# Designed miniproteins, single chains, continued (3): the designs that were tried, part 20

Each design is a single chain, and the fold is of that chain. pLDDT is the mean over its residues in the fold that is shown.

## One batch from the design tools (miniprotein)

Design m8707
Fold by ESMFold2-Fast:
Structure m8707 (fold): chain A 83 residues (1-83)
Amino acid sequence: SPEGERALALTRQYEEDYVYENAEKFIERYQKNLDDALAAAKEATPEERVELQRKAMIYQRNLDKVKEIYERRKARREALMAA
């Protein structure tokens, strides 16, 4: 429904605002988790490496998403200040 679509859009906006305001903490956390997973994968058995690589991919995806949200929101803020 249009109302449901609007509610989901508002929820995503609040989530993105929270991510933007806390971007440094999310980046530090996901970067550390990624680095730890990649380091562990180098010393792991082949079986353990598959799981560690899967976790690394998730952490990388989360890191990329946080950075994307941060840059997009930063650009929007700068555009509004310039207007």
Scores: mean pLDDT 82

Design m8708
Fold by ESMFold2-Fast:
Formats: sequence, structure tokens, C-alpha cells
Structure m8708 (fold): chain A 65 residues (1-65)
Amino acid sequence: SIKEKILKEAKEKIKSLNLPKEEEEHALELLEDQLEKLVKAGFSEEEIRKKVEEFLEKIKKSYEE
């Protein structure tokens, strides 16, 4: 499914950030919750991907310096 494909790709991106284990687990939980909500709300694949990318950028920026 689209959800599973996007989730797999996004999980790999979060893991590549080398966050502390507790923060990585929290980010993965938030990602799964957000993705489920977006799919249930009926957003298109393009909109879901965009919102997931925005979420990942926020996580990345939060751990810059």
C-alpha cells in the first residue's frame, strides 16, 4: 500500500539522522501516527509525501546545533 511504502522510506530517513535512541523511537511513533491520520483523512499520495517531508525537515532542523 501507499502507506507502507511511504512509511518505509520515511523510517529509513529518520534512522539516517542518528538521533538518540529515545528521540528516534518517539519520532518513529509520531511518523506512524501522522501517516495513519493523513491516509484516513483521504489525502492524496502527493499531499501525504509533502506533509511527511515537512515533518522530517522539522525533526532534522530541531537537532541542528
Scores: mean pLDDT 79

Design m8709
Fold by ESMFold2-Fast:
Structure m8709 (fold): chain A 69 residues (1-69)
Amino acid sequence: MLSMAAAIGRAIATAYNLLAAGASREEAREAVARLLKEEAGVSDEEAERLAEAAVDLAETMLELDAAVK
C-alpha cells in the first residue's frame, strides 16, 4: 500500500483531474474516497472526510491555475 502522504497526494491529483474533466463534486468525492480506502486502507468515515478535503483543495488549485495562467 502507499504511504498516507502518497495516498493523499494521489487523492488530490485524482480530484483535480476529475473536476477539470467536468465531473461533479460528488463524483470526484466518491472516486477519491474509493481510492483512499483501496490504497491507504483508511476507514469509510476517514475516506469520506479526506475525500472532501481533497476535493476542496483541488477546486482551489483549479481556481489558482485559472488565475495564474
Scores: mean pLDDT 79

Design m8710
Fold by ESMFold2-Fast:
Structure m8710 (fold): chain A 60 residues (1-60)
Amino acid sequence: AEARSLLTPEEIAYRRRQLERDRKNLEKAKEIFQKNGMSKDDEEALKEAEAVLERREAAL
């Protein structure tokens, strides 16, 4: 529900495309880590990356 007053439609579309790419990359990373049993540090990094993507989407 944030205002989009500083973003043009083109900028919003660009950021949305970047978010979609980053979400797909994060999903691939999660699958790899789940299969390989990576460290707690890796799990926390994935959680933080997901939170960043959620905040970026909320700003659009």
Scores: mean pLDDT 76

Design m8711
Fold by ESMFold2-Fast:
Structure m8711 (fold): chain A 85 residues (1-85)
Amino acid sequence: ASELLELAEKTLSRVAQAVEEDKLPQSQRNELAELMTEFWREVLRNPDDVELAIQKLEELARGAESLGAHSVAEVLREAAEELRE
């Protein structure tokens, strides 16, 4: 639980920086923020379900790519990879 929460905090910080780098229009940034909020609510409800977290990170990364947030998608995929090992 604590290890997953530490990764979550690190990932949120990296995503915040990546969002600035991607320079998305405000409407896409708002959609990404809503997806991120929903993701973290689900993960925090199941903080010991690492497999669910990996699945949701991959889904969120695909969503970020569809919005043009390529740097954000890369950070999310790296977080999923860290959880696998």
Scores: mean pLDDT 77

Design m8712
Fold by ESMFold2-Fast:
Structure m8712 (fold): chain A 74 residues (1-74)
Amino acid sequence: MEPLITREELLEVLREIGASEEVRAIVEEAVAALGKDVFTRAEVVGILGRMLEAGVPNEEIARLAQALVARLAA
C-alpha cells in the first residue's frame, strides 16, 4: 500500500518533536491549502517546502522530516 499520513498523525509528530505553535500554524495552513486529511509522501514534501518558504528553521524541518520518515517506515 502507498504510505499515507493523516492530518492527526502529522500534528502528533509535530508535538513529539516539540514544534512551536507557529510551526503548527504553518503546517495547518499548508494542510488547509491541500483541502484533505490524508497525504502522500509527495504532498508531505510539499508541506515541508511551504514551511521552508515561511521561514521555519532548517533544523526544525530536518527534525520533522526524520520523524515522518520513521513513522512511514513503521
Scores: mean pLDDT 75

Design m8713
Fold by ESMFold2-Fast:
Formats: structure tokens, sequence, C-alpha cells
Structure m8713 (fold): chain A 61 residues (1-61)
């Protein structure tokens, strides 16, 4: 039973984190099929997504 508004915020953050992790999984799946320039862009995108996930996980503390 969710008793606090804080729990609702945590659920929203967890769902956002899951969405971002699914995007990372998609990038990982296509990564071996990319050329070197596209791989560099994919790595940059992964770093940005990982940073966003870390920021959201920090809010769950």
Amino acid sequence: MIELDEEEEKEALEREIERLKRTLEHIDRIYPSLDPEQQKLAEKSKEELEKKIAELEEKLK
C-alpha cells in the first residue's frame, strides 16, 4: 500500500529509469551493426543515457 506522495514519485522515477534502460538495450543491440562513426555517436548517446539514469537513481536515495 502506497501511503505517501513520496512513494508515487519513486514509482514515476523507477518507470523513467526502466524506459531509459530499454533505450540503452536497443543501442547495444544495433551497436555491432554500426560503422565506426555511428559507433562513436552511439557511445556518446549511451554516456548521456547512463548519466540521466544515474541522476534519476540519485533522486531515489
Scores: mean pLDDT 78

Design m8714
Fold by ESMFold2-Fast:
Structure m8714 (fold): chain A 65 residues (1-65)
Amino acid sequence: SMEELKKITAELAQEADRKVREEIEKYRKQHPDASEEEFRRMATEIAVKANEEYKKKLDEIRKKL
């Protein structure tokens, strides 16, 4: 149903957001001396990868509906 798809989409988005936050925090802890510029670049890369995984999971779900 459309409601189930919305729920699954929201859950996947929340999971992707959590993974981004955890990876960013992990990077900061491992590289406390990293510059603001380097940190922002890595944060962007982490977000891009999480978004790609999110899109892949959505595509797989759509194929089953």
Scores: mean pLDDT 81

Design m8715
Fold by ESMFold2-Fast:
Structure m8715 (fold): chain A 100 residues (1-100)
Amino acid sequence: KPSREALDLEVELALIEIELAITKHLGRPQIDRAVAAGDFDTAVALLQDEIARLEKLIERAKELYERASTVDPQLAEDVKRLYEELEKMLAEEKARLASI
C-alpha cells in the first residue's frame, strides 16, 4: 500500500525525530549543567549551536510537511506536530539565550 515516496518520507520523519530526541535528552541537559555550574560562556556557546540545529530541523520539517501533504495526509499530521514542537523549542532556547 505505501508508495516508495511515502516510505522515503517516513524515513526523513524518523531522522528528524532522532535529532529532536538528541536535543531533548543530550543537548538540553548539557546546557542545564553548564548554567548550574555558572559556566555561562559554555552555556551561551551550546545554546547558539542548539538554536542553529533547531532552525535547520524546522526547515527540514517544513519541506517534509509540504511533500507529505500531497502523498500521505496522516504522515503530514505527524510532521505538523513535530514542526510545532521544534518551533516551541526554538522559541524557548532563544528566550533562554536572551536571559543569560
Scores: mean pLDDT 86

Design m8716
Fold by ESMFold2-Fast:
Structure m8716 (fold): chain A 62 residues (1-62)
Amino acid sequence: DLEKGIEALKAGDYETAVKYFEKAIEKNPTPLAYSLLAVAYEKLGKTDEAERWLQKAVELAA
């Protein structure tokens, strides 16, 4: 799931990347998964969403 999300992100399929990163977080929430989800939202122009997920990544890493 995380790997498939990264593959979609590299391909420019940001909507698919979001779906796979959400599945990765549901199975195993990690700072990396939250950070990648934030990147995907930023690429979609959803800056507010991106900031929220980035904050969660920082909090989980602390």
Scores: mean pLDDT 81

Design m8717
Fold by ESMFold2-Fast:
Structure m8717 (fold): chain A 95 residues (1-95)
Amino acid sequence: SAEEEIEKAREYLERARELLEQGDLEGALEYAYEALEYAEKALELGDREGAIEVAEEVLELAREVLRRAGDDRELILRAIALALRAIGLIFEASL
């Protein structure tokens, strides 16, 4: 169900935030990507509002990773890719 997909997205987001707090920026991005995949499934099942809310939180996490990435080109590019995917989901959910 859409509710179960959003619940999974929130579980992955909480893990991503914990990893970010521990300084594991790569791990934070990986878990945030999985959260966004569950949000995409929730959107397919009709939960536009839940999908947007998760995508907005993923954008905030990607911004914080970018702030902490320094000169790590791979990490910067991955964070930008995640942010763009989240923006795309917000756009799709708004149609």
Scores: mean pLDDT 89

Design m8718
Fold by ESMFold2-Fast:
Structure m8718 (fold): chain A 80 residues (1-80)
Amino acid sequence: MSAEELLEKADKLLKEAEELLKQGNYEEAIKKAREAQKLALEAMRLASEEGDVETVLRAIGLALRAIGIEFDAELKIKQS
């Protein structure tokens, strides 16, 4: 799988995680966000090996977004 295909899959999972977060499905949101984070880190490694700085930065952005969703969902679970 190419770095671009991994990033596309990660972006779709992040959108699903955001929708689950809005619905109050925090545990499922965390699962989707963690899967997206793993794919983004794999894409970053592949892009780094190719010297594709733009794709590395995109992968970092998606990984940080995934971490943000995980943190937000965990905080909301603790407030319940």
Scores: mean pLDDT 86

Design m8719
Fold by ESMFold2-Fast:
Structure m8719 (fold): chain A 55 residues (1-55)
Amino acid sequence: PTVKVDTSHLPEAAQKLMLEGIATGKVPSAAEIARRSGLSRSAASRLRRMTEEAL
């Protein structure tokens, strides 16, 4: 799929995690995203889903 999502409003750390997930095909857990980017669990879960959809 060629889905596009706007992530410019997210912290740079969160954007990097999304790009890494897309590039490697491995998306971290919501807990890991929250820990590495400082996002809440809900925001991390949304970012994880968006990254999976972008694959």
Scores: mean pLDDT 71

Design m8720
Fold by ESMFold2-Fast:
Structure m8720 (fold): chain A 117 residues (1-117)
Amino acid sequence: MTVAELNALRERLLRGEISAEEYVEALGIRAEIFEAVSEAGGRATVLLYEDSLDLSPEELEELKRLARELARTLAGLGVPAALVEIRNASPEHLRAILEAARATRLTDPALSMVVEE
């Protein structure tokens, strides 16, 4: 897949033209999907890539908890479309991103982010 094809798929996901499930299937990847919507009109999708994780069961559960909280936080901020793709991130790294999101006033109509260590 080319960078242009990947970017086109991300834009389609952000516009709601494809589901998160269709997006990960098109990439040929394995990911756990966390989605949230809020009364403020925010919508967030957080993808946790399974093939990138070398974590204990306890660390994996904490990472999943943080991914769920990140989706809810971004949706609660009223971001109309947010996509966060998580690869090789530790729970500590994701906690830092969650705290940064909580401190942020987001005005952009769409947010796309890749988290890697």
Scores: mean pLDDT 75

Design m8721
Fold by ESMFold2-Fast:
Structure m8721 (fold): chain A 65 residues (1-65)
Amino acid sequence: MKKELEEKLKRFKKEAEKLGLKVVRTEGDTVYVQSTSKDVRTSVGLLIRAMALGYEYGLSVVAAE
């Protein structure tokens, strides 16, 4: 893992947690996130925002259970 990738992952995790998402694990440039909301509509909206943020950071975002 490159130093730049580590800094991007750190910033992404902080922003995702502010949105109500948990970063459950990372695999290289892939980030696995879980919504803390039980409302499906809210969870989908948060995941879309996380994917957009990931794209900006050059990261792949995947929903985890």
Scores: mean pLDDT 77

Design m8722
Fold by ESMFold2-Fast:
Structure m8722 (fold): chain A 73 residues (1-73)
Amino acid sequence: AEAELLKRIEERARAIVFSAEGILKAAISFLEELEKKLKKDLSEEKKQLEEQLEKLEEEGLPRAKERLLEALA
């Protein structure tokens, strides 16, 4: 059934988004540690990653579902 396929696509999309969010969070943490160790201002780079994470948290799931549906076509 189409509804069951859409449910499976959503579950897969959620897993992909969760993994991507984890990678971005790890990258932000790495930049924070690098900032402390190098005493270099990386605020702009960190802000860019934080903005990407926010967009992913707000729009990631619907976008991932759309892309998975397109990839299956």
Scores: mean pLDDT 78

Design m8723
Fold by ESMFold2-Fast:
Structure m8723 (fold): chain A 116 residues (1-116)
Amino acid sequence: MITLTESGGGTFAEGSSVTLTSKISGDYSLIGEVGWFRKAPGEPEKFVASIDLTGEVSYGEAVKGRATISYDAEKKTLYLNLSNLEKSDTAVYTSYAVDLATGKVYWGEGVTVTVV
């Protein structure tokens, strides 16, 4: 079973930056993809960013130009940096990991980011 332990949430000023971290643990053969989704109050769940096993990155339209995703395979740690925070970035951010062998998606519990 894969477990994602997230950190870096809190309350942030508009125009500042945040780094969210997800530590991936458990027994798995290979991670095929890792990334982040977010859910803002009253809005649908939205894709934020991903990185696959080849190192290819993808970003959601709302964060393009402000987000950087990276994954340290040795430390099994996923990072999301968001710069120039907007009030619309207020959401619960949830990390995910795809087990390449099974195609099963594992989710973290989510961290809250509030922009004031």
Scores: mean pLDDT 86

Design m8724
Fold by ESMFold2-Fast:
Structure m8724 (fold): chain A 64 residues (1-64)
Amino acid sequence: MMEKKIEEILEELKKELEEAKTEEERGEIIRKFRAILKSLDEESQLELGKKFTKIMKELEEKKK
């Protein structure tokens, strides 16, 4: 159950980040991500955190 929820959350966050054109919009998405992390257990927080960091890194690499 948790794995499917994490994948769905990551897919939604990635899509929202790709559509976000302003720093304010990105800040809203990051705030949403932090709220989700607080609602999850420690194992799910680690999984989601690692995958979200990878997405953020890929987006930063695209800007270079």
Scores: mean pLDDT 74

Design m8725
Fold by ESMFold2-Fast:
Structure m8725 (fold): chain A 64 residues (1-64)
Amino acid sequence: LESDVSRNMGDLARAVLAGDEKKEKEAGEKLKETLIKLGYSEEEAEKMVETIKKTAEATRKAKE
């Protein structure tokens, strides 16, 4: 389960860095579902997904 979270986080970050909005939505949904299965609330899961997206977007903007 923790390994699944790490993988899903990586997939989301890669999708954001690639600028692929469709992949970003798909990866975000998968991460959210995995977090909820781990016992996080929907609100907590959404906040974690948003934090990862913002961090990846900031990295992308800083590179270009």
Scores: mean pLDDT 78

Design m8726
Fold by ESMFold2-Fast:
Order: sequence, then structure tokens, then C-alpha cells
Structure m8726 (fold): chain A 65 residues (1-65)
Amino acid sequence: LIEEAEKLEKEGREAAARGDPLAIPLLYKAAQLYKEAGDYEKALELYREIARLDPSWQEAVDELE
């Protein structure tokens, strides 16, 4: 779980750096895997980044409440 989350986080951050819209679904999947692994702090960090990249991404906004 954590290794998969780390891989998706890296891919998502690289996609975000180049402006690739795939960044959001990659980071969201990574955040969900971190949450399942019990790393809530890392999951919240990624949800915040998703909301910053696209404020209309309601799923990330809902997780921040």
C-alpha cells in the first residue's frame, strides 16, 4: 500500500509539474492509499494539493472538512 501510494504520489507530482491533467487523479489515488495505510497526515497533504491545483475538485474539498 505505502509503496504504491509513494509511486502514484511521485507520478502525480511529476505530472503536476508539467501541467498534465492526469496529476489530479494520480494524487487522489495516492491520497486514498495513504489513508487506507493509516497515514492520514500524508493523505491530507495530498488532498490539499489537489484542491490547490483544482479548487472545483469537490472530492478533495470534502476530505479537508
Scores: mean pLDDT 75

Design m8727
Fold by ESMFold2-Fast:
Structure m8727 (fold): chain A 74 residues (1-74)
Amino acid sequence: MSEEEARKLLVEEAYKAMKEREAEMREALAAGDEERLLELAERAIEEAERAAIEAGADPEVVRKAAEELREASL
């Protein structure tokens, strides 16, 4: 798996994890609960990292891409 493929896979898996948590995120947003939103986003990224690594992505590349996603979430 290339670095570009690993990064794309991480983003796709993060998007899927976020979609699964859409109801919880919507509830937290309506309540103005920023801590809950950050917690849900962090869990989605962690789940995506695990999925990408299990698929054969380089853990170092995945970790770097995950940090970029965390920056985008702030």
Scores: mean pLDDT 78

Design m8728
Fold by ESMFold2-Fast:
Structure m8728 (fold): chain A 60 residues (1-60)
Amino acid sequence: MSIEELAKLAREMKEQGKTAKEIGLYLYNVLGASAEQILQAMRLAGFSRKDILEALLSLV
């Protein structure tokens, strides 16, 4: 998936009330996105630096 597609999905999940951690884990475990792709997508989606850090620190 492109960074723009991942960002759109991350925004939709945020609108559904998902936490940054839940969104990061979904993108990583279900969609196979890399940590770098998740960082870029969540930044593009307008997540705060703190939320992005919480998501990335939760990845295995």
Scores: mean pLDDT 85

Design m8729
Fold by ESMFold2-Fast:
Structure m8729 (fold): chain A 55 residues (1-55)
Amino acid sequence: SIGKKILEQSLLDLGIEPPPDLSDELFAEWVSELLTEAVDKALEEQRKRLEELKR
């Protein structure tokens, strides 16, 4: 689909190499996993900073 191609290009521009030969469904799952991990990591860092400020 056109959306997959646009997203692949955006990821490449960010220095993230998407896996080749994934179906649209598997690609969507991979992107969802990647985004979830990035959000969790950012939230963890924010929590650590807040805890340090309370000390």
Scores: mean pLDDT 76

Design m8730
Fold by ESMFold2-Fast:
Structure m8730 (fold): chain A 75 residues (1-75)
Amino acid sequence: MEELIEEIDRIADEMAEAVLAGDFQKANELLRKADELIEKIPDPEVAQELRRRVYDRLMEAAREHARKTIEKLKA
């Protein structure tokens, strides 16, 4: 259980890095991998919390990417 949670968190970090780099294909592949690992978690509440964490991380990275793009356009 703990190993799956750690791997999901690591994948979420890699996904965020991919989004920030503009590599949305890699981000989508990592998101699918995280979803597959979450399906292996027998506790539905824990699975839902991990899914929320992954998506929160994705949204945070998307907001940062948008902010940097806007700043680049202002320059």
Scores: mean pLDDT 80

Design m8731
Fold by ESMFold2-Fast:
Structure m8731 (fold): chain A 60 residues (1-60)
Amino acid sequence: SRAEAEALLEKGIAAAKAGDGETAERYFLQAWQLYVLLGDEAAAQAALETGSRALAPLRD
């Protein structure tokens, strides 16, 4: 399950680099949700921060 959350973060980063913000956001939210379910608050917070940084270039 933790490995699945890590894989989702990698997929989100790849989607963001490809310019697909919608797909990237979905993967980041799925990774965050898995970390929350695992009780890993620090990893959940890190997933939100990673997603925010990765998606920033797709905004203004």
Scores: mean pLDDT 80

Design m8732
Fold by ESMFold2-Fast:
Structure m8732 (fold): chain A 60 residues (1-60)
Amino acid sequence: SKTFVINAPDILAAIGAALEAIGRLPEAEVSVEGNRVIITVPDDPELIAKAEELKKTYDS
């Protein structure tokens, strides 16, 4: 598995990122710690690529 950490600009953005991760990465484990979203995906290149895209979109 591979873990990604998103540092969102605020808690609402973190919630938005987490909800999008749950919708796009149904096999991933998603947790939220304040403005941080922790996404753990299986060793699937497609899921890894989607998680990387989410990190680029929401990371401050």
Scores: mean pLDDT 82

Design m8733
Fold by ESMFold2-Fast:
Structure m8733 (fold): chain A 63 residues (1-63)
Amino acid sequence: MESDVEILTKVPGVDEELARKLVERFGSLEGIRRASVEELMKIPGVDQKLAFRILKAAAEYFA
């Protein structure tokens, strides 16, 4: 089974440190999928384009 961190690091622009910060803040991929673009952009290093990529990756995992 893939960890949430491993799935997030497959997103271009997400390294291991950013993936860990995302999981720590939102709890899980499902938590990230339920977050808004604005909430994701509160994390240092996450711009609007990266926030959309992260949300898309989380949504695709549950599709």
Scores: mean pLDDT 79

Design m8734
Fold by ESMFold2-Fast:
Parts: C-alpha cells; sequence; structure tokens
Structure m8734 (fold): chain A 61 residues (1-61)
C-alpha cells in the first residue's frame, strides 16, 4: 500500500515520529500535511494526511 511504500522508502527517525505524534495530539492538521509533504507525498486534503499519519504511527508500534 501507499503507507507501506512510504515507510519502506523513508526510515522515520524517532524524532520524526515524535513530531508527528505531537502534531496529532495538538490537532495540527496543516502541520501534519506539511510534514508528510516534505517527505515527497501529495495530499488532496488535510484529513487524508492525518489518516496517513495515524497509520504510520500504528505501523511503528
Amino acid sequence: SAVESLVARHEFSPEELARLRELLEAGDKAGIKALLESLGRTFSSQEEAVALARRILALSE
């Protein structure tokens, strides 16, 4: 899937995962979208980026 492809191509550092978690806890949807787009992804909505972020964190546990 797109999530497995992203995780396989970009090894998320503990710092990147911590930042992603902080943005999710803060409800900063724009920040989540911007962070993931900096890693080479494009999203149609902030909600799409948030869904991907939740999936990345779930796969990291």
Scores: mean pLDDT 73

Design m8735
Fold by ESMFold2-Fast:
Structure m8735 (fold): chain A 66 residues (1-66)
Amino acid sequence: SALEALGQAFKALSEGRLEEAVEYAEKALATGDPRLRSALLEFVERLRELGREEEAERLQKMIDSL
């Protein structure tokens, strides 16, 4: 489910598994569920705090289409 993918994204992010975290966030985005927008924006902000600007910008563009 979209919520499970989002949960896995935050878990992977907290554990430093950045590639997996981004992959799970992209899976959540692929559902097209606009209710996830605020949580995905929080995920992007966490990536920016970790200095991952390129990944943050990529995901931001995908979120902007929700």
Scores: mean pLDDT 83

Design m8736
Fold by ESMFold2-Fast:
Structure m8736 (fold): chain A 100 residues (1-100)
Amino acid sequence: SEEERRTRLRIASYTARGLLSGITYGITVDREIAGRAIGGVGRAGGAAERVPELLPLAEEVARLAVEMSRSSREEGRRLAEEIERLGREAEERARRALES
C-alpha cells in the first residue's frame, strides 16, 4: 500500500541521513558533499509526501544515499551530485503538480 511505502521511505531516508551525517563518513568524503546529499534526500522525501506519484523517485534517492555511505570518496562525490539533482527534480515536479 502507499502508506506502507511511505513508512518504508521514511525509515530509509532516516537511515541514509544518519549514515551520511556520521563523523567517519564526513572525514572520508567531505562534510559539504554529504550535506548536499542529505539535502537531496530531504527534498525528494518531502516531495513524495505531497505528491505520492513521486514515491518511486524518492525511494531511488534514498537507495542512492545508502549506496553513497558505502562508496569510495570519488564514487561518493558522483552519487551526491546525482542525489542532489534528483532531489531538485522531485521538488520541481511536486511544485508543478500542486500548481495544476
Scores: mean pLDDT 81

Design m8737
Fold by ESMFold2-Fast:
Structure m8737 (fold): chain A 55 residues (1-55)
Amino acid sequence: MLSEEERKIVLDALERTLKEAGPPSEEGKKAALDFAEEKKDEELKKEIEKIIEKY
């Protein structure tokens, strides 16, 4: 699981990626969720899903 500081870095990177690509494509959603699964962090996954839903 990531620390709060590490989670902030990941979320910032995700936000930047979505801003560059515009609304998330299927590939974009997959990449973000795959990252959360790789980190084995359920909290991160939920936060990523919330960000994706906003776009």
Scores: mean pLDDT 73

Design m8738
Fold by ESMFold2-Fast:
Structure m8738 (fold): chain A 120 residues (1-120)
Amino acid sequence: SKEELSRELIDAAYNGDVEKVKELLEKGADILYQDEHGWTPLHAAAFNGQVEAVKVILEYASKDKELLDKLLLATNKAGFTALEVAIFFGNYEVAVLLDRFILEHASEETIKKLEELGKK
């Protein structure tokens, strides 16, 4: 099922299994899927410092600007974005990558919303 593929995508992202991330996305896994704790695949990769998985997820989401914006603005049940998760858990290489990517590719509205979220 799409839900099963999407749950497996979170696990693959957490483990940094780049080839499986690509396979699951091509099979129709939902990149915006949130688990019971509100984690997206991007949150899972950011939490575990999986730089290459973060890159693949961002590249895929960048095919659709609305999809990218939704993914970047997604908050887990603690109210944290993937960028905030990377910062709070000390995954600075992922945090720098996400920050740079946001400034280069996210809409101006999304950048402003992310700045507002970061001031909590």
Scores: mean pLDDT 88

Design m8739
Fold by ESMFold2-Fast:
Parts: C-alpha cells; sequence; structure tokens
Structure m8739 (fold): chain A 91 residues (1-91)
C-alpha cells in the first residue's frame, strides 16, 4: 500500500542523509532530504536531529527566527535533544 511504502525507509538511510546534511549545513537539498527521510523513517530522534540541522543552517545564514523555529520543532519531538537545547540557548 501507499502507507506501507511511506514507512519503508530504513533508519540507516535516514541516518546517512542526516550525516550528509550535518557535514554540508549550507546545502538546502541535503537538509530537505534529511528532513523527509527522517520523517518517513518514523524515528522521532532522527526527525529531531534533522530539524536541529535545519536550524543550524538558518543560524549560519543569519536567519535566527527560522533557526529558533526549527530548534523548537526538534525539542517538541525530542525534549532530550542536547544539540537543539544548546543551539537554542545560544540565540
Amino acid sequence: SVQDALNSVPVEVAEEAIKKAEENPLNPSLITAAMILAAISGDPKLLADAYTIAGESYKLQGDLDRATHYYQKALAIDPNNEKAKANLAEL
């Protein structure tokens, strides 16, 4: 089914996409891919990590409002995401 197909992304594929986005925080395509793959994986920690990287990307671009928004999204999903907590505290 379409529902089954959307839930078929291996966690390892999402983890690799997150790693690539983290290594390339100014590449919007890699950040978007990380967020999509993390969401499809169904792992809330990976989705929080992907949102944290999106926040870091916006922070590096000087868009502090969007950075704050994504860090807050990460913490709403995983309140224990230490990187999102640290980055939000720096704003």
Scores: mean pLDDT 83

Design m8740
Fold by ESMFold2-Fast:
Structure m8740 (fold): chain A 68 residues (1-68)
Amino acid sequence: MEEKAKEYEKRIAENPNDAEAWYNLGVALAELGKLDEAIEYYKQAIKLNPAYGEALKNLAKVVAEKNA
């Protein structure tokens, strides 16, 4: 899991406009329980692609989990 997060961090370093890499890093961080970081990375993916349905869905889920 953490190993996958580092792979997506490398993709972002090479191409900061890779919305998929931002989204996948958010997923990896959410699975590690790092909800605040996951929220920020989902927001970045949505900022790059406002129609990113999976990022919008997972952002809503993580926000709900954090704010019971």
Scores: mean pLDDT 81

Design m8741
Fold by ESMFold2-Fast:
Structure m8741 (fold): chain A 57 residues (1-57)
Amino acid sequence: MSQEEIDLAMEAYYMHTVLGASYAAIARTLGISVGTVRRYIKLAEELIKKGEIKIKE
């Protein structure tokens, strides 16, 4: 997976967890499908758990 996909996954994760945005709202904002948003949020959670990505405090 490219760095650009990781960046989008983290952005989707922050929009959902910090801003409380729905998957549909995130999909519209980022120009991707709702299915892609679901995949990106799951990926971001997995990367955080593995320590591949450091979350902002």
Scores: mean pLDDT 75

Design m8742
Fold by ESMFold2-Fast:
Structure m8742 (fold): chain A 70 residues (1-70)
Amino acid sequence: MVDEAELDRAIADIFAAVLASKEKNPKLRDLYIEAARRLADEGRPVTEEAIRAEVTKMLGVEKLEDAPEL
């Protein structure tokens, strides 16, 4: 059986893929995937809100709207 960490990463990849499918910017799509994996690796719940918060943190901005042009 897969270990729970591997399962958490699979769940993170699914959530990231759903968010990425709505995003036209390929750089931002990659950031959603990276953010979801970071949350899973840290044992934090992988939710849409948490992924968005992690992406804003990775970009060093308060909101995704304030993100620099990628």
Scores: mean pLDDT 67

Design m8743
Fold by ESMFold2-Fast:
Structure m8743 (fold): chain A 58 residues (1-58)
Amino acid sequence: SSDDLQTEMAQISQEVARLLQESGDPKLQQEVVKQVVDALRNEDLEKLKKILEEVKKK
């Protein structure tokens, strides 16, 4: 459902934001925030998951 999708995307977005805050890297933050915004606008859950995986590896 759309509610379930929005909830999952919000949870992943919050986790990405937390990891970016922990990184202290403003360039990484700018790059990743743009990708997250694009994924949210397109409701692209798979892209959002990929962004999270990449940020976790940095």
Scores: mean pLDDT 81

Design m8744
Fold by ESMFold2-Fast:
Structure m8744 (fold): chain A 99 residues (1-99)
Amino acid sequence: PIALIEEALRLVDEATRRLTAGDEAAADAALRRAKELLERLVREVGAEHPEMARLLEEAIRLLDEALDPSASRAERLLRLGEASALLGEVRDRALALEA
């Protein structure tokens, strides 16, 4: 459902703000929560909407890269931007399916 995508987008935005402010622990907590929601969504939509599931799996991969403690802050922020853009695409596709 679109509500889970919107919540994941909100959490990615929160993580970006926290990371920019230097609060890596709060950023990581928000990202782990976003991953949980996206993993649940993949299970809910997987067989019925395989293309949407593929995009969600790519977003999860980008969040895993953003959670890598060896990555620089700039690399983590880049991955968050990529994940946000991808989740926006998934949201737009989900809205089209509801219309």
Scores: mean pLDDT 85

